Designed miniproteins, single chains, continued (5). Designs and how they scored, part 26

Each design is a single chain, and the fold is of that chain. pLDDT is the mean over its residues in the fold that is shown.

## One batch from the design tools (miniprotein)

Design m16874
Fold by ESMFold2-Fast:
Structure m16874 (fold): chain A 101 residues (1-101)
Amino acid sequence: EEKELIELLKSESPLERIKAALKLAELNTPEGVKALMEATKDEDPVVAAAAGVALAESEAATEEDLIELGKDKSKYVVETALKAAEKRGYKKAVEVARKNL
């Protein structure tokens, strides 16, 4: 399933890519988080935002993952990373996201 979901992140349908990102986050795996990080660079801004939210909500996301998400060019993705970092007490990730806002 995880491999199939990662392949679905490359679907021609933005809606299928969004569904794949959300489902991949539920699996809470390091490989899934890595795939979601790549998906935050999606050409479709809605898909990119969904991937960022999915990554931030994943229990497998580390402080390092949220630090990288906090450096994103999209302010919406950075705000999502900030909220996740605050909820988890990841102080360094909070500082990085706030600096980028």
Scores: mean pLDDT 80

Design m16875
Fold by ESMFold2-Fast:
Structure m16875 (fold): chain A 90 residues (1-90)
Amino acid sequence: SKQQRLLEEARRLVEAAEEAEKEGMPQEVVNEAKEAAALVEQVALRNPPDSALDRLIALVREVIRALREKDVEAVKRTIREIYDLINEIS
C-alpha cells in the first residue's frame, strides 16, 4: 500500500539522516530531518488520501537525496514543503 511505502520512506529518511551525521552534516539539520520523519509517520498512520501519500513520498525521497548530496539548503527547503503539505491536509 502507499501508506506502507510512506512508512518505509520515513524509516529510510531516519537512516539517511544518521548516515549524514556520521559524514559531518550539522546536528541541527540532522535533527530537523529526524523530526520531519517522525511527523510523516504520524500522518501516514492517519491514512490520508492517496494524492497526499504520493506527494509526501516524493518529498521524503527528495530530503533523502539532498542529505546524500550534502545539500543543506535543499534539505531545509524540502522539509518546509513537507510541513506545508501536512498543514494543508490536517
Scores: mean pLDDT 88

Design m16876
Fold by ESMFold2-Fast:
Structure m16876 (fold): chain A 77 residues (1-77)
Amino acid sequence: MLDELIKEIIEELKKLGLEDLGKEIAEEIRKSGNAEEARRVLGAIRGEAEPGASEEEKQGYKNAHEALKKAGENPPV
């Protein structure tokens, strides 16, 4: 399960042009071993909150997704 979530995180970030960031995040999640954290990170990358999330949480995920898209256009140095 965790390895599948990590793989999806890497692929989604690669699609946004953030492959190197994807590798860093994958390493952090592997060290934590936290599947819940991995699911939350994947949701933020996709801009999708878990079913039943609050409107505030849904907006937070959308904001995170937009920030990642912008970062992919202008990667941090």
Scores: mean pLDDT 75

Design m16877
Fold by ESMFold2-Fast:
Parts: C-alpha cells; sequence; structure tokens
Structure m16877 (fold): chain A 78 residues (1-78)
C-alpha cells in the first residue's frame, strides 16, 4: 500500500538523524529516497510540501545529520 511505503521511507529518512557520512554519499542516497517518498505520498493522495534538514559539515566533507522534518499536505482535488 502507498501509505505503508511512504511511512517506511519516512522512517528510513528519519533513521539518518545522528548519522555521519560523506556529503557526496548523502546527496547520492538522499535524492532517490526523496523521489520515492514523493511518489508514494502522491499515490496515497498527498503532496510533499517540503523537507528541512539540519546538520554539521566537517572540514573533511563529512555531514552529521542533526535533524530531519518532513511536511506533507493533502493533494488538491482534480
Amino acid sequence: AARARAEALRAELLSLVGRTLPLAEFGERFGPLVAELREALAAAGYELEGIDITGDVSADGLLTITGITIRAVPAPPP
């Protein structure tokens, strides 16, 4: 079900909070996850309004993710 897929993807994104990984690897992994979440939300009748990410980037190019907030709203009727 689309709702279950969206919840699983949301949980996967939120599991990145407290992780440290190379900034390039973050971009490579995060983009596809956001795309899948957008598709799953659309299939469930929602629109992804935005994603807010907070984190620290080290001089070595490592990103430590300190917070992720996902905002979704009901899709407008056709």
Scores: mean pLDDT 80

Design m16878
Fold by ESMFold2-Fast:
Structure m16878 (fold): chain A 117 residues (1-117)
Amino acid sequence: SEERLKRIEEITKLLLENMSPSELAALLNLLRNGDIEGGKALVREKLESLGIEATDAELEYIMAELVLRAEEFFAGLKDRFGNKAYTLDPAAQAALDAVHARAERLKEEAIKKIKEE
């Protein structure tokens, strides 16, 4: 339902407020390596530490949204503070673009699963 998606968005925002930049970077790195199950495990453990339970489909949504928002955050830092913190060569940029595309696909698949529940 739309209300369920709004609740998942609220949980995602709460998680962003409670995750360090290093935890977000670790999640991003797991997805770059194709470790989807490792990414889900990291998100699940963090949610459990906050007393929040989520279905497998909700975890997939939250993980994907965290990755998309982490990329926007790091891109914003690059634009604001210049290339010294992260100079991306073409191969590194292609890897980030692949992670972004993967996260968007996972989010769309998760929304479909949530609506079918």
Scores: mean pLDDT 75

Design m16879
Fold by ESMFold2-Fast:
Structure m16879 (fold): chain A 78 residues (1-78)
Amino acid sequence: SELDELEKKIEELEKKVLDPNASKEELEQTLKEIDEIQKKILELAKRNPEESRRYTLLMFRAIAVAAEAYVRLRQLEK
């Protein structure tokens, strides 16, 4: 399902931001991808109100990935 695909994509990005070898460019690209995912989640939540709970949880998870990427990018700006 589209939900399962979004969950897998978020899991992949989560692993990327937690990888100690992730480059600045990879972290910046992850932020761009997570922004597009957040927009997609909002659109799908409006169309599927019965699954709004799952979309809400995915949104919080996406926000956590973005926050981690920001923290790591800040640490690389030396």
Scores: mean pLDDT 83

Design m16880
Fold by ESMFold2-Fast:
Structure m16880 (fold): chain A 84 residues (1-84)
Amino acid sequence: SMEEEVKKYMEELKKVDKQFQDASSKGDWKKASEYLKKGSKLLQKIADALEKLGTPENKKMAAQFREAAKRAEEQAKLLEKKAE
């Protein structure tokens, strides 16, 4: 179901966030960037699932997750440049 999809992606996002924090703490900017990109994709998948649920609340949440995904992508690009 769509609700199970959201739950699965949220759990995966928490794992990716931990991996990002670990990489960032070690100064591994290349790995940190990779985890931010993965997180951005998960945020987009959560937003897609929320939009399909069709309530005004879920549509608003989807917009917030899409904005978070965009910010994660921008941050990933900055970290990629720092790693090079």
Scores: mean pLDDT 87

Design m16881
Fold by ESMFold2-Fast:
Structure m16881 (fold): chain A 86 residues (1-86)
Amino acid sequence: DVIKGIEEGIKKSYLGHAKAGIETARRLADEIAKLDPGKAEEVRRMIEQAEELAKDPSKAKEAYKMAGDAVRFAEETLRELQREKA
C-alpha cells in the first residue's frame, strides 16, 4: 500500500524533526536560564507540550509545529536577553 507507506514515512519524519527541535529548544532554555530563569520556564512548558504530542504518532505534525515554535521563541528570547545584557 503506497499511500499507507507515504503516510507512515511522513509521520516518522515529523517525529524525528520534533525530537531534534525539542533537543535544540532544551539547549537554548539552558542558556536562557543563565540570564532569566522565568523565561527559561516558558520555553520548558513549550518543550513539555511538544514531548506530550510526540508520544502520539497521530499528533506527529502537531509535535513538529510545537517544537518549531519552542525553538523560535527560545531563539528570540535569548537574542533579546543578550541585547539587554550587552
Scores: mean pLDDT 82

Design m16882
Fold by ESMFold2-Fast:
Structure m16882 (fold): chain A 96 residues (1-96)
Amino acid sequence: MAELEALKEAAKKIPEYMRKVKKAIEEGKFEKYGKTKEEVRETLEKLLKDADEAIKLLKEQLSKEEDEEKRELLETMIKSLEEARKIAEEALKLLE
């Protein structure tokens, strides 16, 4: 049970990480992550595709899950990925 709480807390950190990436892009400091502007753009495009697929799979799993603690974990992961995806999409638009 403690493991599920650790996974929920880890999931919440994903949007926080994406906010730091977006702020670095806004400040022109993406080299802080050892990347060129083009490499950052390609990475964000891949992350958006991977996130969309992961969200779809997690939502399908949630529709079949009957365990309340696992449902809460899946809902937390979905919300965290949807928030991170939105931030990544906003960051990608800054690179256009």
Scores: mean pLDDT 77

Design m16883
Fold by ESMFold2-Fast:
Formats: structure tokens, sequence, C-alpha cells
Structure m16883 (fold): chain A 93 residues (1-93)
């Protein structure tokens, strides 16, 4: 799990270096969705259906999954500041 998260965070850092801001934004959005799917083990189809129906997705996330999602949010903030190594350290907890 952590190794896959590290790979996705590194891909986000690379996408941020793209000189085309629209390409960067689309790629980052796709990678962020993959991170959420990975942590919660939710199918892409289920997430898209919940978004389109306007229903609140009652995510049966464990406290550990919620903590990992919070860690990823902090890691993404560090990547935006150009601090990839710090982002990777955050998700290794």
Amino acid sequence: LIEKLEKLLKEIAEALKDPDPEKAKKKIGELEREIVELILNIEKETLRKAESSGEDLEIKATPEQLKLLEAVDKALEEIADGKLEKALEIVRK
C-alpha cells in the first residue's frame, strides 16, 4: 500500500513540472482519485456514480484509513511546495 502511494505522489510531483497547466491539472486530478480509490479500496465506477447522483457516499472507512487520507492531504500540500521527500515521509507512518 505505502509503496503504491509513494509512486502516485512521485507522479503528482512530476505532473506539476509540466509546462502546460491544463495537462498538469488533469493528470493531478486523475492521480488524486487513484490515491482515494487505493486507500478506500473503492471501485472507480462506484465513486463516479455517487458523484453523479448527488448522494453523500457513506464511506465505511476505518479510523486507520481516515488517518491515512489525512496524511495524504498533508503530503499533497508538501508536494505543492516542492517538498517531495517530506511528502513521502508523511505517508510512511
Scores: mean pLDDT 67

Design m16884
Fold by ESMFold2-Fast:
Structure m16884 (fold): chain A 59 residues (1-59)
Amino acid sequence: SDFEKLLQTFKDAIEKGLSYEEIIERIEKVLKEMGFDAEKFRKWLNEQIERIKKRKEAE
């Protein structure tokens, strides 16, 4: 549940085109609620950021 909440929060932030800083702020808030298990989510975060960067390179 908490991990899925993090995933959804991150996905929404990326889809809205938020800056990396804004995305991190939202993620940090949810990670604190999860009790410090941040590493698993950071891996997913990096994958989403790379997807956006690849799309930007194609433009």
Scores: mean pLDDT 70

Design m16885
Fold by ESMFold2-Fast:
Structure m16885 (fold): chain A 79 residues (1-79)
Amino acid sequence: SEETKKKLVELLEKLRELVVKKTKNPEAREHLDKLIAFFSTLSREEQKKFLQAAIKEFEENNEPELKEIFEEALKIVEE
């Protein structure tokens, strides 16, 4: 639904702000902006697969805060 899409975009904007604050790295910010734009073009099923793959990678790389944010995004997409 359009409301679900809006919630997802708001969550991704929060992620963007968090990454900008933590990294101070312009390349990380640019990569995240491209990632958000790409993700917004995906179907719901493709979004689920993308989020699941990212969650697994964050777990393997010991990135618990990023894993939690992406798990919340997955819950929103599954609504």
Scores: mean pLDDT 75

Design m16886
Fold by ESMFold2-Fast:
Structure m16886 (fold): chain A 89 residues (1-89)
Amino acid sequence: MEEVERLVREALRLTEKAVEAAKKGTKEGAEEAKRLLEEAQRLLDEAARLALESGDEKLIELVKEGLAKILELLRKNKEALERAVKLVE
């Protein structure tokens, strides 16, 4: 349980840092945002795997809530993230 909660919290923290990096409007910030989002995705994938393997509905709900919060952060910052994608292409 603690591991799934830790992974979800860390993924959310990294997503928040990625959004701040993207908002800088620099190529360096965009590259940092990309790395942070890729790491956050890896942590969420691991949390989801552990929750599903456990069969614990509470852990599955924790991952769902974490994903919902991450998606909301990404939606609220869509324009900054789209600009960051353009900078790293």
Scores: mean pLDDT 84

Design m16887
Fold by ESMFold2-Fast:
Structure m16887 (fold): chain A 73 residues (1-73)
Amino acid sequence: DDVLRILRAQRDAIREALPVERSQGPEAAAEEVRRRLLERGVPEGSAEDTAEAVLRNGVEATLASADAQIDAL
């Protein structure tokens, strides 16, 4: 299931960026999310969209959205 695989990868990358946001701020957290998603084989467009969401909304809000999407499946 490609959708579930991508959503789980996004959730995990966003969660892993939380300490980066707390220590280095939202731009560093967004870049960390982008890098981790690309490392996990998530398509560039999806990785950029997720990083942009982290930059705009913060890690906690973006993580909550990812969790809600997985729960809705």
Scores: mean pLDDT 85

Design m16888
Fold by ESMFold2-Fast:
Structure m16888 (fold): chain A 108 residues (1-108)
Amino acid sequence: MILVDLLRSLAEVLRERGLEKAAELAERAAKEIEEMEKNGTDVEELEKFFYEKLREIIDYLREVEGLSEEEILELLTEAVRRLAEKHGRELSDEELEAAARNLLELAK
């Protein structure tokens, strides 16, 4: 569920910033991962699919919306912050940025 919750948090952030098409991509990815999990898909395959979809969203933000890597990092940091709050965890700004940077690195 954490991957689905992260994509939904990202979709909420993107929608608030007026990035409607990127938000739709994130929401569709979340639904696809939920369906894969319901069908008994392997955790490793779920993670691969998650990073593939995250890369597609990041590429869209960079290539179509013209966002810088710094702006994309801010969006991911906000999504991670909301995810942490939803799970009752308080993370420092440094920990939130580190998590967002790790997501960017794994998505390429």
Scores: mean pLDDT 85

Design m16889
Fold by ESMFold2-Fast:
Structure m16889 (fold): chain A 100 residues (1-100)
Amino acid sequence: ALSSSQLQMFQRALRLIDQAIERLTVLDPETARHLQQLKQRLEDAVRAQDLDGALSLLGEITNLVAETALRLKDKELMDLAIELGAIEVGLRATQVADRR
């Protein structure tokens, strides 16, 4: 089962993803739609307590936001991608601890 700490980290990631989607709805609506689909899959993985699946989806989302930020030269999207990456690192650290 996901820990309370892991759930809080995923909830923070989901808030950052919502900010990226809102910004991209104006700047790149196609990427915003793709992120909405990935967000739904992430929420489903978290609900299913699939930590490996949720981490894989979070990594895919983080990479998509970062690549889009670089393409659009958008600092706010890059700042969101950096924060999402930090959350992913934190979650992966908890995954390593849970396997020992």
Scores: mean pLDDT 88

Design m16890
Fold by ESMFold2-Fast:
Structure m16890 (fold): chain A 58 residues (1-58)
Amino acid sequence: MEELQQLAIDTAVQEARELGASEEQVAALRKALEEVARKHPTDLEVLGAAARELIEQL
């Protein structure tokens, strides 16, 4: 995974933890974002949008 994708995922995971997400929710979020990154490896905007939606649904 590229550094920018990993940074975006790590940032989203950290935000989820700050919102009080459980360890299981954090793990599920990370896996979902890694799947989005694999499907759209050059599309950081799609990854960012997916992160915001998934955090909202936490």
Scores: mean pLDDT 79

Design m16891
Fold by ESMFold2-Fast:
Structure m16891 (fold): chain A 107 residues (1-107)
Amino acid sequence: MVQELIEEGRRAMEEERYEEAVDLYRQALTLALEAKDLQSAIEALRLLVEAARKLGVDEEDIRRAEELIRQAEAALKQGNDEEARNLLQQAQGLVVGGVNRVKLKKS
């Protein structure tokens, strides 16, 4: 399921349907976090950041999200799954907030 959503999101990215790609990657991230599959959560969140950048999210928000993802990867490698999960949730909130701000400006 998570990988199916990632594959659909990649197709949306190829077709420049960036808003749909964001929604698909958000669903993949949510399911991965619920499954405690932190490796898939990192994958989905990195793809979400890429789609958000294409959608026009502020580069400062993108850079902060990428830094949080790097910290989450380091925490996961150290076996600190709880810290990794918290960092990924913070990065998700930042990216989603950025996407919502872009949608308001373009509406």
Scores: mean pLDDT 86

Design m16892
Fold by ESMFold2-Fast:
Structure m16892 (fold): chain A 55 residues (1-55)
Amino acid sequence: SAEEDAIRSRYGVEIQRVVEEGRAAGLPLDEIFRRVHEVQDRYDAELAAVRAKEA
C-alpha cells in the first residue's frame, strides 16, 4: 500500500541517518546497533499496525 511504502521509505532514511551520525560522533559499534534496533522495532510496530488496520 502507499502507506506501507511511505513508512518503509521514512524508516530507511532514519536508519541511514542514525548510522552516519553515530559513526561521525565516534560511537561504539554496539551503541550504533542498539539505536538501529530501536528504529527497527518502531518500524515493525508501525507496519504491523497499518497491516492490521487494512485487514
Scores: mean pLDDT 83

Design m16893
Fold by ESMFold2-Fast:
Structure m16893 (fold): chain A 65 residues (1-65)
Amino acid sequence: SVGEELWRKYHEAMHGPDGEGAGPNTPDLRGMSREQLRAFLEAMAPWWADLSEEEREALVDYITS
């Protein structure tokens, strides 16, 4: 899926393949709501602005599933 491909490209190296967090200061993204996750990525991920809205939705859907 588009969401899975985007996750592997941008996040897996930082958060682990399951969104568990890669270190003590890395949040567990799996526990976030869609709204919390979008707000977090918009604030913290410089690559977020380069995604289309469809790609953003697909990525958030993948992480929260």
Scores: mean pLDDT 67

Design m16894
Fold by ESMFold2-Fast:
Structure m16894 (fold): chain A 92 residues (1-92)
Amino acid sequence: SPLDEALEWAIEEVLEAIEKSDTPEGFYELIYERRDELLARLQEVVSPEEAERFLNTLAATGYLAVKYKLSPEQARRLVRRVAEIFKARLEA
């Protein structure tokens, strides 16, 4: 679905920022630089408020992944799980 495609894209964007970041603060800066692009894509499938809530949740998740030095596999599982929980709440 368009929603699943947009969520999967956002997951990959966040995971790329995690991989490129040595610090949680540096991760936040990368996400903030891309904030308008991320929100614009998400707003094609959800409301602006829901897009902002989702992005903020993924940003907080990525911050923790970098802070606790999660492996790429651990980070992917965590970010995907958070996105699945968001999708379930959105569809409720």
Scores: mean pLDDT 86

Design m16895
Fold by ESMFold2-Fast:
Structure m16895 (fold): chain A 83 residues (1-83)
Amino acid sequence: ALARGDELEAQGLAARAAGNFEEAARLFFQAGQEYFRAGDYERAAEAFQLGVESARLAGNLEMVREILDFLRSHADEIAAYLA
């Protein structure tokens, strides 16, 4: 999970550098989910924040909502890292 998260985050950063914000958002969201499964809530929170930022830049409000819904569903584990 952690190594997979690192791989997905690297791909997300590359997509963002290329201006492909929708792909970057998807990759960061997947990276965050992998970090979350690994119990690395700090890295998960960072990846989710990058995902929301990238989704907003892409104009994909549905993806912003999907990421935020995941965060609300898991607020007890992750909320401290988002404040």
Scores: mean pLDDT 85

Design m16896
Fold by ESMFold2-Fast:
Structure m16896 (fold): chain A 81 residues (1-81)
Amino acid sequence: SEVVEKLLKVAEEAAKLIGNDTINVGVFVTRTRKLARKAGLSDEDIERLVKAINEAAKELGSTDTVDAKELIEKTREILEK
């Protein structure tokens, strides 16, 4: 889906700006929201992405700190359902 790829590109840019192999989920969500808004995403698409990120972190067993690559890959899986 073109929409899913656009959402994931924003998440990947947020992870790149943090610059660490591990990410604090709350910080990641905050930066992702800001980047998505600047990229012109709708509030509906932003909340869809944030919901997927939070569910991905939960499935990885942590709501605090997770591996950046694993978080993005799991977020993709959830968005493609």
Scores: mean pLDDT 83

Design m16897
Fold by ESMFold2-Fast:
Structure m16897 (fold): chain A 70 residues (1-70)
Amino acid sequence: MGPSMSAEEARRVSDEILERIRAGDYEGAQKLATETAKRLGIELPENPSVEESRRLALTLRAGADESAAR
């Protein structure tokens, strides 16, 4: 089976990253974004910015929404 995350899991992870950013836990958001990117084979800097972490979360959400619409 290819490396894939369920739509529900992707939404949950994206929401968690965004909530950490909103709460000011930038280090926690960056760590979760980096771990998720490695798991999915997505290229991300070793020290992603808050904006890069947010972009990853939004990308995961968009992918989950597209997957659910098919």
Scores: mean pLDDT 74

Design m16898
Fold by ESMFold2-Fast:
Structure m16898 (fold): chain A 66 residues (1-66)
Amino acid sequence: MDEELVKKVQEIMEENPEYAERIERLMVRAVLNGVDHQELLELIVKMHEEGKSVEEILEELERLAR
């Protein structure tokens, strides 16, 4: 696993504590549905760096968790 990506996602969650639990649950669900964990971390970091809101990130995670 890319440790730098893990750290960046953790920082996003720490800055958005109201959403942290939901982000974690959706990530776990997406992995259980066959999405690669590394790809999920890369997606979250990419969306955040592109200026997407936490709500937009959650919407994409919810799509992957289906």
Scores: mean pLDDT 81

Design m16899
Fold by ESMFold2-Fast:
Structure m16899 (fold): chain A 88 residues (1-88)
Amino acid sequence: MKTYSENELLSRALALSKEEIEAIFKKFDTDGDGYLDKEEVRKLAESFGLTLSDEEIEAIIKQADLDGNGKIDFKEFPYLIGILLSKY
């Protein structure tokens, strides 16, 4: 598990346009509730070609979940993308 600064995670996410980030979020927000749960985060990781354990998914969510609610909202989503790109 590697800790990144907020600025480093955003810099990695800048490889994607804001429109692409929004499109990916909406695609994986299957419930339309504005949050990604653990299952939706797993599917997102699989879309990057990553097969992650439950422990790795939980660690990624914990690192990206700045508000500590156990879910990823659109505000936290760029950090999640940055973390996934660091694994890819």
Scores: mean pLDDT 71

Design m16900
Fold by ESMFold2-Fast:
Structure m16900 (fold): chain A 87 residues (1-87)
Amino acid sequence: KEKLEEIIRLLEEAKKLSKNIKDKEVREAVEDALDRIIEELKKNPENETVLEMIADALRRLAEVARKEGADELAETLERAAELAEEL
């Protein structure tokens, strides 16, 4: 339960950090993906398959963030993915 709350907190922080992405299309795509991930976590917090898919999605978003030079966002997403893998 505490790990799930921490993941959601990190994803909300990631949404704030995504505002630093200069490319509007990339920024909007990342924000939309984060909103969907947060919604899915709230609906299915105990579904192991969903958690695995979320961890993979977060790692892919971290790669996008690194390519955009948003290193703090990438680190936040990587930490959220690690916690999702531990659930």
Scores: mean pLDDT 82

Design m16901
Fold by ESMFold2-Fast:
Structure m16901 (fold): chain A 72 residues (1-72)
Amino acid sequence: MDKTIVVVAPLERALEEVERALKENGVKLSDQIRRHLEKLLSRLPPGTVRVTLTVDEDGNVTHVSAGRDLPP
C-alpha cells in the first residue's frame, strides 16, 4: 500500500519536520529528494507550509509537493 505523508510546519522548520515524519514511517530520505524539497521550500514565501509526500510499497518517495498553507 502506498502511503501519503502530510507535514504542516513553519517554512524554516518544514525540512526538519519532513525528515522526522519520514523517519517515523521507516522511509529513508535520499539526497536527491532532499535537494528537490530544499529547492521547493526556497521558492515559498515565509509562513506555514504544507508538504505532501507519496511513498511506494518499496519505501521510495515517488511524489513531493509543497505549497503555502493559507490562513482562512
Scores: mean pLDDT 77

Design m16902
Fold by ESMFold2-Fast:
Structure m16902 (fold): chain A 73 residues (1-73)
Amino acid sequence: SESEIKKKIAEKFKETIEEVDALIAAGASQEEILAVFDKGEKEIEELAEKLSEEEKKSVLESVKKFRERLKEL
């Protein structure tokens, strides 16, 4: 169901944020941080393809906002 896909996306988003946060805390390079985020973004986008157009757009907007925040660091 779409609900199950959304739950899986939320779990992937949480995993990606936790990994990124841990790297930032450890003083990792920008390249390492972006590589982890890029991998998570790709997996989330692949899952979002199974959603309705409206829900997919919402997910992609959330990903974009987080990427913008990372660029401000």
Scores: mean pLDDT 82

Design m16903
Fold by ESMFold2-Fast:
Structure m16903 (fold): chain A 84 residues (1-84)
Amino acid sequence: ELERLRAEIARLLAEARALVEAGAPPEEVAAVLERVVEALEELARVLRREGREEEAAALEAAIEKARAELPALPAEVARYLAER
């Protein structure tokens, strides 16, 4: 399940990046980023169920920070995935 969620998040991030490169409207990019946040929240829940509390807490903190800094969301998510 973790690997599947990470793959889905990576796919959604690639989709968001492709939209940005193509000059898509901000609302289309935002829709994909909302799906990324939903997938990250599911990943945090799976991490907690597997007893990986520290990783879940770090991910939840990163999601909260990214929501406060909407333009930086792709960078924050990419950074987290590169570290873990």
Scores: mean pLDDT 71

Design m16904
Fold by ESMFold2-Fast:
Structure m16904 (fold): chain A 80 residues (1-80)
Amino acid sequence: SGEEAEKADREAVRLMLDEGLTPEQAREYVAKKLGISVEELKAANRAGTLIRQGKTLEEAAKEVGISVERLKELLDKLSS
């Protein structure tokens, strides 16, 4: 859920600050928390940027190499 994604993001920031984790290690933590891969997390973030710049969901999915259905699922996990 969106609440879960927000909590995972806050927890990653906390771990980065308190435990001295690198940004990459924090990303690994968030991906595991959401049940996705780091590559999927990066792809979803890139696609989100493209959509904010005016690209359609279909165009963003094609550019990041993910199906529209999977991208929609990933974006729902990250921002719902």
Scores: mean pLDDT 74

Design m16905
Fold by ESMFold2-Fast:
Structure m16905 (fold): chain A 83 residues (1-83)
Amino acid sequence: AAKLTTSQRFELAKFLKEELDKLLGAQDHPDNIGNLGMLAGVVGHIVDTGELPNLSREPSAEEKALVDAVLAKAKKLGISYVE
């Protein structure tokens, strides 16, 4: 598990929100993605596992690209992927 500071977690959550806003055409509050606290949990899971949480299906190409983007941003912030 990667040790994320509060600052790093919020930076990654903000980055993920910006990428999702681009994908969704800057829509406010998609039902499961509009909350920064939830996004902070999602980025923590991605950095820890390399996968999106709570999917009952295989991730789409767009979802895999979002995971890769978050991991690349984490590397720029000096966060090491542990497992």
Scores: mean pLDDT 64

Design m16906
Fold by ESMFold2-Fast:
Structure m16906 (fold): chain A 95 residues (1-95)
Amino acid sequence: SLLDDVKQLTLLVVQEGIRLAERLGDEESKKRLQELLERARQAKTIEELIEVMRETVDLMVDTLNSHGRGGLGGLKRSIYDRIIDGMEKLAQEQK
């Protein structure tokens, strides 16, 4: 289903965030991303997945910026903003 496809995409992005936080030694960001991963797993709507995705992207970008990786943070924001825009359009088509 569309919900299952969007959920799998959201889970992949949150898992990438967890790996990034782990590589940076950022235990607090890793913990928050693990909580977001559980929220994504339990999500029942595309709107809930969009909320998780927005929070994940903001946290990933803030974490990268705080560790001197602002260029990578900017690149990831650009990519994930396009993905979130696509998710918003899909959510509108389901209404």
Scores: mean pLDDT 88

Design m16907
Fold by ESMFold2-Fast:
Parts: sequence; C-alpha cells; structure tokens
Structure m16907 (fold): chain A 79 residues (1-79)
Amino acid sequence: MKAKALEEGKKFAEGAKKGLKTAERLMKEGKYDRGIELAEMIASAGDGMGKTLPEVKDLFDKVKEEARKLKEKIRRAKE
C-alpha cells in the first residue's frame, strides 16, 4: 500500500511540474487568467490528493505551495 501511494504521488508531482511549466508559459504569452486557472487547479488537486494519500502528503504539500506561489506571481504580472 505505501509503495503504491508513493508511485501515485510521484506521477502527480511529475504531471503537476508539467502543468506549472504550462502556467508559466501562459503568463509569458500574456494569458494571465488561463495561467492562474491552471495553477489554482493544480493547487486544488494537490490538496485533495494529500488528504487521500497521507503517506505522500509532503510531496503534495510541496506541489500545492509551488502552485500557489506561481498563481500569485501570475496575478502580480497581470497588474
């Protein structure tokens, strides 16, 4: 069970990293609302997964924090 939870956590973290890169690219293209929306979705998914898979909560909390920081960065760039 613990090994499977770790594998799911790693897959989520890799997908989230790709999503965060996409959100940053959207920011560079001036698509701020799309970038914010994607970062917010990643943060929400990380929160949900951390509650479902407590064995890998630290991985999901890190992804959630990175997504929140990127969302704030994009919001400031939009101003």
Scores: mean pLDDT 77

